Designed miniproteins, single chains, continued (4). Designs and how they scored, part 59

Each design is a single chain, and the fold is of that chain. pLDDT is the mean over its residues in the fold that is shown.

## One batch from the design tools (miniprotein)

Design m14164
Fold by ESMFold2-Fast:
Structure m14164 (fold): chain A 138 residues (1-138)
Amino acid sequence: ADELLEKGRQAFLEGNYEEAVKLYEEAIKKDPNNARAWTLLGRAYYKLGEIDKAIEYYEKAIKLNPNNATAWRLLGDAYLEKGEIEKAAQAYLNAAVQYLSLGFYDEAIEDAEKAIKYGTPEQRELAEDVLRAAKAGK
């Protein structure tokens, strides 16, 4: 499973997104509960311009592991591509909260700032609280 994910990541880094998809799909067939494999598959489809598939697979990753900060961030990026601005802000806010809880303060700051930029007034207030907490944790 890990070897297929590493081969898929290498293909992805080389820009071979179709090969990355094949390798990630093989990893998922061996372990369908691997939230990381679903996240990576979604990212490969995102790079291929298949944004709806990317969203579907990020949502599968989040369903398996709702604490998956990376999947929440990537879901935000995919919603922005679709112009679903409020959904993007919510996904970034969720990512920022998860990164903060894990002690990844730089990532929490980045995603909180995106939630502030795109969010409703209510989402912005929550994101500002996350931003303040993350900056204090440095």
Scores: mean pLDDT 91

Design m14165
Fold by ESMFold2-Fast:
Structure m14165 (fold): chain A 93 residues (1-93)
Amino acid sequence: EVEELLKEAEKILEELIKYVEENNLSSNLAIQQLVRELQLALIFAKEKDLEGAREHLRKARELLEKNEIPEEVRELAEKAIELLEKAIELLEK
């Protein structure tokens, strides 16, 4: 179950990166940072560094809250965050 959630999060993150590239959003610093924070959250979750994963998810959520992010980017990022939060919750228990 945890491995499946992490694989789903990885696929959503790949879809997000592809959308960013295809829509010429790669120069948007907030979006670049959002993608980086989500990539780090995934890496830390895979390494079972749950505190590291949570910190990067917190930063990703702050970026979504404080910046005007295109709806498609926001939806993909929120899906990735949800999957990673579920994976962390299962790994914690």
Scores: mean pLDDT 87

Design m14166
Fold by ESMFold2-Fast:
Structure m14166 (fold): chain A 85 residues (1-85)
Amino acid sequence: AIEAEDGTIIEAWDNSAVIAPRNVLKQLKLESIKDLKAGRKFKVKNLTTGEETEAIVQGFTKEDHPIVQFKGITPKKGDKFEVIL
């Protein structure tokens, strides 16, 4: 189920974070994390706080984990986010 999947914040700073990509890949119907290009936007919900915001892909780590920036929200390590659009 979507709520039980990955999307955990691995590392966070300011309004940016490294996320585990499993849920993002499934919800956006991507075959590879490489299909998630820099500048792509998607809506997310923080399952810990219930807040909804927009995430913008900034780039990738060496392990192909997406680096995303959240609009108006500061993520914390361990928070879980789900793609909602």
Scores: mean pLDDT 64

Design m14167
Fold by ESMFold2-Fast:
Structure m14167 (fold): chain A 68 residues (1-68)
Amino acid sequence: DKLERARELIETDPEEAIRLASDLASRGDAEANEIMREAMLLVAERTEPIEFDGARSYPAAGVQGTPA
């Protein structure tokens, strides 16, 4: 099962876990979304805290606040 594999990869290889979970989430799997979130948090924790909270946003992908 791909979900189970992605789950195992969270600890061993969170990068690959995110990739697999992302693909499954695109398919419409709710569980994959959760796995992806967990893996992302793990990667973020291993990395230093960043300050991209609305400060660093590309002009083409900027959030106007209206669509969201």
Scores: mean pLDDT 67

Design m14168
Fold by ESMFold2-Fast:
Structure m14168 (fold): chain A 100 residues (1-100)
Amino acid sequence: MKRLEELLEEARRLLEEARAAGSAIGEAAARLAIEIIELAKEALEKGVISEEEAIEIAEEAVRLAREAFEAETVSGDIARAVGLVLRLIGIKLDLELLLK
């Protein structure tokens, strides 16, 4: 899936941006987004979810990770940043359960 590969590269770029900025929350969020996209790709390959669902999950993960990074580095809203990371953890756990 070209779109999933593009989203994975976007998440990897966000990880590099977060590391350069010294954003610990941004790094955690970007790593979670990478893991979620890889799990969504696996779920799609196994026929557990549709291509549309895989793309939607991946796009949401990248968006949440970017928002977490911006909440920490632009707004200084640490509570929001942590909340977004917890939401990413929830998405990851849901995908892991689907692959069971």
Scores: mean pLDDT 89

Design m14169
Fold by ESMFold2-Fast:
Structure m14169 (fold): chain A 59 residues (1-59)
Amino acid sequence: IPKELLDELMDASAEYLGLAVKLVVDKKLGIENPELEKKFEEARERALELARRVEEALA
């Protein structure tokens, strides 16, 4: 597996997790943040696509 692909997956996963935590906190405080929600969805999609590419490289 290319090191660059693994590094990208790790970075994307960290970003996704950070956004997920912030979004959950905002929801509990009754704060709506559509921009953060959009960024969270984009980060999740990117992390999943990178994970899929790593799995394909292993096959």
Scores: mean pLDDT 80

Design m14170
Fold by ESMFold2-Fast:
Structure m14170 (fold): chain A 84 residues (1-84)
Amino acid sequence: GFEEGLKILEEPIKKAEELVEKAKKSKNKEEAEELFEEAIKLLEENIKLLRELKAPQELIDKAEKKLEEVKEERKKWLEEEKKK
């Protein structure tokens, strides 16, 4: 139910956040891009799983919001790298 959906959501979100932080701290552009892509894929797979399990819409919305936040952070990182 909702509790099981929360557990499925929380671990991928935490891992995605850790990957994004590593990407931002990386001195290697290729490594940073790979870390952002890994975080995005992880969240996309989690959203797909939540939909397949017919999780409450609130949990799906939370995962989708986090995915958009990661995509925005990647876009900002790419714009900042172009300035260097």
Scores: mean pLDDT 80

Design m14171
Fold by ESMFold2-Fast:
Structure m14171 (fold): chain A 80 residues (1-80)
Amino acid sequence: SEEARERLLERRLDSLIKAISKLLNVPYDVVKQAYEELRKKHGLERALEAATALLKRIGNVPLTPEEQRLADEFLRALER
């Protein structure tokens, strides 16, 4: 069902935000606000891509130029 998919997505997003919060030592609410700003500006898919790119950057995984730009935008949102 759509409701089950939305609940699964919400749990995945929560886990992602918690991971970024822990790894960067930034409060959960600050990471969540930065994610929501990107979501409002670019939509859900691009915001998810930006969060994923940021996790890759934190994990020292090689990034494409596009993923680097997305990670940088997420970091800028965290700085306000």
Scores: mean pLDDT 82

Design m14172
Fold by ESMFold2-Fast:
Structure m14172 (fold): chain A 86 residues (1-86)
Amino acid sequence: VAASVSDLDLLVAGAAALTGSAREAAEILGLSQSTVSRRLRRLEALGLVERDPRTGAYRLTPEGRALLSSRPAVQAELARRVAAYR
């Protein structure tokens, strides 16, 4: 398919999955909520994240987890951003 997934997309997916929230992911990553929400909608369309409609919590799909696991630099960056956030 023509759509590609960037390292920033995987950081957004990982942060949203850790927090369950687009808002908290935006705070951790230093991005606007609109940027995070737009990227999360695209990632949902690609089947890399899913959302609980009752709670609104974001989770990685098995495909999303596999893709993040294949990118150790992104995993390391996510860990740094989460640690620095508080």
Scores: mean pLDDT 80

Design m14173
Fold by ESMFold2-Fast:
Structure m14173 (fold): chain A 78 residues (1-78)
Amino acid sequence: LEELRERLRRLRERLREAERLAEVDPEAAIPRLEELLRELARVADEAAKLEGEEAFELEIEATMEMMRAAVTLTRAKK
């Protein structure tokens, strides 16, 4: 669980960087956002396989970051 939480933390930081990039260069941000979505989905899937409240919270947090990445990606494609 700790490893998964640390991975989510790093992905969250990368997502903030990609969001910043999307404001100045949306075309460059698209492949980064797509990669982040895939990696966030992997974290959510791995958390879903674990039992317990902390694992469930981590799955929800990863899913929320995925939604944020998807919104940013949609805006970048406009």
Scores: mean pLDDT 82

Design m14174
Fold by ESMFold2-Fast:
Structure m14174 (fold): chain A 108 residues (1-108)
Amino acid sequence: EAYLKGSVYLAKGDYDKAIEYFEKAIKEFPWNPDIYRMLGLAYLKKGEYEKAIEWFEKALKIAPNDPVAWTLLGEAYLKLGDEEKAKEYFQKALEINPNNKRAKELLA
């Protein structure tokens, strides 16, 4: 299935193939926020931070209580140099899951 193929390519570092398959997966399962988050992660790893932000924001519209998506959104803003927005989003992740080690590390 498209989602599994996207995940395999993401793990191999083939971000263009990962993006292609995650876009196909969204057409099949447009209600699944995990696919939007994974598409954002593929863009983040590719260095396309503004596109990563768009996909993480779409994931959060479907699942606003996803601490992983909030943490990744914050990481994308850090890559763009927006430390204030990054801290805001890491705080959001910690409100949802106080044990989020990544968000705690990035706020310190």
Scores: mean pLDDT 87

Design m14175
Fold by ESMFold2-Fast:
Structure m14175 (fold): chain A 93 residues (1-93)
Amino acid sequence: MLEEYARRMGEELLEKIAESGGEEFQKRVAELLRNGDLEGVAELVAEKYGIPKEAAELAVKAFILAYANGFLTPSEEALELAEKAEKLYEEAK
């Protein structure tokens, strides 16, 4: 199902954050998300993991749109952003 695209991208980002950053890095990301600083989150992820900033931005936006405030079904926009982020990750390899 297409809903899994946004979920997988979000899960991969969270896993990478957990693996390399530990609790302190996770806390920083959570604080940025709480303040609505999506650009800051994308920049940290891009720099930390060596992925294109555009891919990180699209993945963060897709995750937020899919899961913000208990959103159960991803919108077409969220799925489209997740697909674009996945392509950028593949191109970076």
Scores: mean pLDDT 62

Design m14176
Fold by ESMFold2-Fast:
Formats: sequence, C-alpha cells, structure tokens
Structure m14176 (fold): chain A 59 residues (1-59)
Amino acid sequence: PRRARATVSLPKLSPDELEFRAGEELLVEEELPDGFWLVRSVATGARGLVPASALEIVE
C-alpha cells in the first residue's frame, strides 16, 4: 500500500468514512474510481473511505 498524509481534518459523515486530522498518516489500500480511497490509519488501525482530494501521497 502507498503512504498518504491528510492535508485537512474531516469528521466522519457516513458509516463507511474514516474520521481523520490534518497531518495524520494513512495507508492507501485501494483507490476507487469515484474519487474516494480506502485507507487505514497508521495511528489507530481504523479503516474507511476518504476523499482522495484530502490526501497527499508521501512515498
């Protein structure tokens, strides 16, 4: 999986989404074609969908 970092903080708006803070490190598990990515938080192990536009790939 690729590493990504959140560029903004977003609350969990639906059951399938992940709540995250700006600067949080995430692992991109799957890139979905609708602009959402399935990610896992490195800090908490929580998994969910986030908008790809809220992330930057770090390596």
Scores: mean pLDDT 77

Design m14177
Fold by ESMFold2-Fast:
Structure m14177 (fold): chain A 73 residues (1-73)
Amino acid sequence: SEEVSDENIKAATAELLVAVIRTTLKNAKGPEEAMKLVDEGEKRVRELIEQGKPDEALRVARETARKVDEILK
């Protein structure tokens, strides 16, 4: 059985958030600049998780979502 810590929840949330944004933009054929931001955000989130920084990863995922939202307005 896997014990889910607050850190593991934050890491999973960060990954899920960028994955959802990516899938939504891909299905909607969103702007290339928005897709680029999601790709960059996903890479940074993965890097931070590998470094054991789930709080930073979640912050980057949220910032990516905010920037994508601004482009889609």
Scores: mean pLDDT 82

Design m14178
Fold by ESMFold2-Fast:
Structure m14178 (fold): chain A 68 residues (1-68)
Amino acid sequence: SAEEVMAELERLKEEALASTDVAEVERILQEMERLASENADKFSEEQERRVLGLLVEVGDHLAALKAA
């Protein structure tokens, strides 16, 4: 279900934000992007905005790690 996918994306976000390993964060972000893409048809407009927010948070964390 969309709710189960949302819960998994939130779990992956927390895992990514807890990591300082660039390669690990990149792998998690790729998995999040895959899950979001494969389940895009299941999301409401509000859920789609939430998913985008989660991806942005992880992307920003990855960018900060690469800049350090």
Scores: mean pLDDT 88

Design m14179
Fold by ESMFold2-Fast:
Structure m14179 (fold): chain A 91 residues (1-91)
Amino acid sequence: MEKEKLEKELEELELEIYSLSSSLAELERAGELEPETVERLEELAEKAEKSKDLKEKIEYLKELLELLKEIVGEEEVKKNKELLKKKLAEA
């Protein structure tokens, strides 16, 4: 079912975004985030939250995740994904 597949994709995207939120907060506290970058993140998050169509919400969250990966860096993304997989395997 398309809806079930989209709901699972949404859950996985939200979980991955959440796992990167701590790294983003560290960069913000260090003053390494530019105001323009923060504005772009806020705009994408707002669009995702306001989207009533599941596909549209997923597309905005994908854009948000890609931007987070660019900001946090590929190595930190890889570390967070490894930790997330470890936690899920223990559950």
Scores: mean pLDDT 74

Design m14181
Fold by ESMFold2-Fast:
Structure m14181 (fold): chain A 58 residues (1-58)
Amino acid sequence: DEEAERILENAEKAIETYKDNKVVLLNVLHELKELRKKYPEYEERIEKLIARVEELLK
């Protein structure tokens, strides 16, 4: 799915670019959780990104 792939790529870039920006990381986290609800087939990739974001937010 083009939409899911685009969102995942943008999320990965945002995490890499804004590692110290908690506002951006929280927005990415929210977007990934919503994406997981819409595209359960991408759950494995999404959960890995969620884990990375949550680790950065600690």
Scores: mean pLDDT 82

Design m14182
Fold by ESMFold2-Fast:
Structure m14182 (fold): chain A 59 residues (1-59)
Amino acid sequence: SAEAEAAARAAAEGDGEGAGRALVRAGMNPHGSLQGGRELAARGDAKGAYAAAGMGERS
């Protein structure tokens, strides 16, 4: 999805805020998503960000 791709791209670029916002748009809980986005971006985990956004969209 567009949100999952945005989360993955932001995480690959080290953009924790962008990754967190994309996770929220995908339906993830805002309380954890901004911190989760920062952690994914800190390690450049594009695959993890894509998977997390996909789980939010199905929930």
Scores: mean pLDDT 77

Design m14183
Fold by ESMFold2-Fast:
Structure m14183 (fold): chain A 83 residues (1-83)
Amino acid sequence: LEEEIKKYEAQLAADPNDAKAWANLGAAYLDMGKYEEAVEYATKAIALDPNNAEAWAVLARAYRALGKEEKAEAYAAKAAALL
């Protein structure tokens, strides 16, 4: 997890507009149980690419972990619509 985070941070240092790298960083923080940071990075990914299904899926999973089920369902539906 820490090695993956460093990898994505290095990718974003080279290209801060890499929506996929932001989505991957969000997923890594989600796996660490850092849900607020996962929301922050996934939100950055969708701001750059609103068609990034993985970023919407990370938002859904993070909000569910935070107990915000209504937001989680809405974001999960968005992710599914993009697949």
Scores: mean pLDDT 82

Design m14184
Fold by ESMFold2-Fast:
Structure m14184 (fold): chain A 58 residues (1-58)
Amino acid sequence: MMKAVATKDVNVDSPAVVSFKKGEVLEVLKEYENGDLLVRNKDGKVGLVGSSDVEIIG
């Protein structure tokens, strides 16, 4: 299972973007051609993150 670690805090009030804290592990569901990732956070919320906001692990 592909995972990513947040490199910074993200706190946005948007249905298209998932909020997370620096150091949080996110499950990577899909990688897009533009470098954006579709991820799921620990609360089960699915959304987009920029590749610069996370570091892929595993």
Scores: mean pLDDT 76

Design m14185
Fold by ESMFold2-Fast:
Structure m14185 (fold): chain A 92 residues (1-92)
Amino acid sequence: SIKETLEKLAAQMAASTDPAEKKALLGKIGTIALLAMTASRDPEEIKEIADFVIDLLEKMKAADTNLTPEEVELVNQTMEGIREHAEYVIES
């Protein structure tokens, strides 16, 4: 399940103390989400994927009190990219 994969990656990111590992895991989460949305032909499914990943990243960001300002910005940029891509694919 893509949902289970995303949850595992987010948990690994939250548990990591290595900035490089956190960035790599965030990149994997973003890439998987974008590919899943692009592969979908159902606007409702695309919204469900986007909402799930954004909620997951928001919860991770709230739980991880050791995130640097740069890491918070990367998470915020990833969430924004997911929102924008969902809108783009739905409107296409």
Scores: mean pLDDT 83

Design m14186
Fold by ESMFold2-Fast:
Structure m14186 (fold): chain A 66 residues (1-66)
Amino acid sequence: DELEKVAREYAEKLRKELEKIPSLTPEQIDEIAKNVEEGILVALRDGLGDPESMVKVVINSIKSGK
């Protein structure tokens, strides 16, 4: 439950940043945030990954079109 809460909080932070990108639709933002939430949850369960770094990488990838 705590891990799910942390993953959701970081996904919400990502969603807010994605909302600032005018080329993304609400559906695209929801899909990206959901996928990242799942990825963060898996990483936290394995004791691997930094949620803040993962969010930053996703935002940068979207902005660069990579």
Scores: mean pLDDT 75

Design m14187
Fold by ESMFold2-Fast:
Structure m14187 (fold): chain A 88 residues (1-88)
Amino acid sequence: DPVREHAERALKEVREARPDDKKTIASLEATIDNIIVLLDEGEISEEEALELIDIATEIALKYSSDDDRAIELLRERVKELVEKRKNK
């Protein structure tokens, strides 16, 4: 499963860059789980799921665990893509 393999690599990258940042890692895991649910429900394509994982990973790498904004930005990005697809 290319999406799952990509997600595992993304999580590994964040864990290696921020090993003590358990809050950001948990937020990224929850966001990836939501992306996979959207893919399984047919709301997004495999290509869009891969792009969302990349965006979520970049946000997780950019913001610290003490920044609740990181969690909110991850959720907002997933929502924006779903809404963009529905408006087309």
Scores: mean pLDDT 72

Design m14188
Fold by ESMFold2-Fast:
Structure m14188 (fold): chain A 67 residues (1-67)
Amino acid sequence: ADEYVEQARKALENGDAEKAIEYARKALQVDPRNPEAYRILAQAYGLLGDTEKAQEAVRRASEAEAA
């Protein structure tokens, strides 16, 4: 049931950060507290060099796991 998460991981493996963000965001529309989707967002923003958004995504992943 993690179709969007799997697509996001494949996009990361191909270096396609924009698609990884798109699929991770779709996963969050299904489950807004999915920590794995936030972890993928952090990696994808890291690939784009957006360190602030990457750090925000890491924080949200930790908050989602703690909830």
Scores: mean pLDDT 81

Design m14189
Fold by ESMFold2-Fast:
Structure m14189 (fold): chain A 61 residues (1-61)
Amino acid sequence: VEEQSALMLAGKAALEALENGYTDEEAIQRAVDTLVEKGYSPERARELAEQALAAVKADRA
């Protein structure tokens, strides 16, 4: 599985959560849920979700 595709999916979920007024932790959780649905382990999903959220926040800063 390509990590870049996972980061893009997680980033979209995190961005959507932030745009709807959710917290950083809620955005991470939504990205984790998306990746777990795709077959990632919860630990790997959280690592990718945190990377994706950081990228989204950097782009918006």
Scores: mean pLDDT 79

Design m14190
Fold by ESMFold2-Fast:
Structure m14190 (fold): chain A 70 residues (1-70)
Amino acid sequence: SMEQLERLERLLLRRVLEGVYELSPAEAREILTEAGLSPEVIERVMAEVERRGRVSPGELMRIVEEELAR
């Protein structure tokens, strides 16, 4: 939902403001869970995150937007 995407954006913006520019798969999963995304969406997003190894906050946001548009 848009509300989940807004929560995700705020969580990722907070990480950037704290100086975090790369996320491990474990860190990405924690953020996606805190944003309230469904387990099915989390697993699809995490498959792409794990393929890349590490992602920026901006990349994670784009991956989630792409998965929700399918």
Scores: mean pLDDT 86

Design m14191
Fold by ESMFold2-Fast:
Structure m14191 (fold): chain A 69 residues (1-69)
Amino acid sequence: LEENVKFAEAVAEALRRLQAGESEEDIIKWLKEKGYSDEEAKRIVDIARDTLAARAAGEPGAGGYHEHH
């Protein structure tokens, strides 16, 4: 649970930085400075990037929302 919370916070911060226009490389460096390992930093950025890319490629919650009466 503690590791999960730590990861969730890091992903949220990485996502915010990506939204602000920071590069994945800069975010990885920042995460490493905060004490994350290379592997952890890359995973955090991958998750944040995937989330951002999914949002950019489609609408939030989009998926056959038009239903028949």
Scores: mean pLDDT 71

Design m14192
Fold by ESMFold2-Fast:
Structure m14192 (fold): chain A 58 residues (1-58)
Amino acid sequence: SAIEEVAKRLGVPANYVRAALTLLAEGFSEEQVVQYLVREGGLSREKAEELVRAAKEL
């Protein structure tokens, strides 16, 4: 799936891509989703920003 391909490309678990999509669909801002992925997901800010950009193109 497109989600699994993004996860593989970025080196993150597929559930992180799904979480980003869900939060964006619920109306959270890109910055709020980045903060969630950094604080709860343990991603670097750079990786979280890449994930959010990729998720927006799905």
Scores: mean pLDDT 87

Design m14193
Fold by ESMFold2-Fast:
Structure m14193 (fold): chain A 61 residues (1-61)
Amino acid sequence: SKRDEAIAGLEELRRRGEAGEVSAGALAAAQYALTDMRENPEMSDEVAVRALESVRALAEE
């Protein structure tokens, strides 16, 4: 699903943040988004994709 793809993208961004490849802010945002998705299983695909897009914007130059 788009939600599962968004989770996979956020997990990749978290791993890159842990490796120091993205900002501390992007790492924190990825961790918060993943926690929110875990605590809110009814979160829509649209909201999940928007969360990934927001973290990507923080991670990209």
Scores: mean pLDDT 81

Design m14194
Fold by ESMFold2-Fast:
Structure m14194 (fold): chain A 90 residues (1-90)
Amino acid sequence: AGDYKAKLKEAIAKLNAGDVTPETLSKVAAYKALVLLEEGKIEEAKELAEKLLEFSEGVGDEEGIELAKKVLGEIYKKQGKYEEAEKYYK
């Protein structure tokens, strides 16, 4: 349940096979951001998660919005910015 690299590879394979849906795009962005976070690339992870949030809000994908907020919460928590992280757990 925690192999974000395997999940990212699976999501990219679906995208390359023509599954260009908000769900697949959101999963690619979210898992890539989580992989970057695990690698200590916090700034890159945050930029990607913020882009995912903007994309999901733009297309009205509520599941993508929730996923992006969860990823942003984990990023801020990793940085020790607990006040910012709390804003994403509503």
Scores: mean pLDDT 80

Design m14196
Fold by ESMFold2-Fast:
Structure m14196 (fold): chain A 69 residues (1-69)
Amino acid sequence: GLKEELLKLIGRLLATIGEIFEAELKLKKAKEEGDEEAAKKYEKEIEELKKEREKLLEEIKKLEEELKK
């Protein structure tokens, strides 16, 4: 049901937030080490993960509104 789908999306959101934090730490390390190739890779990864986070937040909001009806 909708509640199970909401819990799955929340789980994916938490996982995505964790992946963003890991990528930010890797980006910081790459910049400190002067690894421009790794830095560009992690910047792109962070951008894609942030887009996924925004998509998940919108999907969660829609399901929460549906559950209140």
Scores: mean pLDDT 85

Design m14197
Fold by ESMFold2-Fast:
Structure m14197 (fold): chain A 56 residues (1-56)
Amino acid sequence: SSAEEAARLIASARAALAEDPSETVQRVILAELRRFAETHPDPALEALIAELEARL
């Protein structure tokens, strides 16, 4: 389901962010999340996007 796909993407993104990546890598992650959200709207995904945008 799209919710399961969103959950997997969120888990993958959070794992990558836990490695304290550079701002450039964080912006790449943000772009990936935004693109997925365009076709798969999900409140948890939207929350992660907002959280990451607030940090950058």
Scores: mean pLDDT 84

Design m14198
Fold by ESMFold2-Fast:
Structure m14198 (fold): chain A 83 residues (1-83)
Amino acid sequence: APPRLSAEELLELFLEELRAEPGVSEEQKALAERVAEIARRLRASPEAVVNAIRGVADEIKRENPALAARMDALVARLEALGR
């Protein structure tokens, strides 16, 4: 099994994947960065970080349904790595 990732590692992977993904708007990238900063300030657990990531992914899917499968795959991968 892959090693479990820390809250910070989960945030870094999510942000890296979003920055590389075509079709994610600058506004959605800014939202993800803001959510990550809040999670860091609150010293959120890996589970809380995964829940926050899921929320951001849901907003991205709502604005761009073409990204739904990619966002679902990314969230599933990060959930597996954080548990």
Scores: mean pLDDT 82

Design m14199
Fold by ESMFold2-Fast:
Structure m14199 (fold): chain A 85 residues (1-85)
Amino acid sequence: SLLDKAVEEIKKAFELSKEIRELMQRLKQTTDPEEQARLRREINELSLKLSDETIKAVKYLKEYAQKHGLTKEEFYRLLNELADL
């Protein structure tokens, strides 16, 4: 279903967010400019992937809401439930 596809993309976004946080922690601990540059590049690449997965999730949720005739309030309730994943 569209909802299952949205949940899958949200879970992928969560995993990417976790990896970005771990890289940001490593960035705070390093004093090597070359390693800082590498970590910044990796964070940027993962951030672009996170953006793509977020866009996919929103697209699936929008399609789900349209097909089921969800009200704005029902859609916001759904978003709040998914935020607890």
Scores: mean pLDDT 86

Design m14200
Fold by ESMFold2-Fast:
Structure m14200 (fold): chain A 58 residues (1-58)
Amino acid sequence: MIIKESVKVGDKIVTLEIDEETKKATITVKDAKTGKVLAKKVVPAEIGKALLEDLKTK
């Protein structure tokens, strides 16, 4: 299963793509105003899930 969600954090949009099959999560950070990709990281799916929950609870 692939979980894809975007959360706005200040002036940035954080998109998380969590792939349960590969156990990896891709984190893409974009500038909310320009849409420019500022950073992209690949982390373990467990870390991606934890980050997504933290972003949603604020």
Scores: mean pLDDT 79

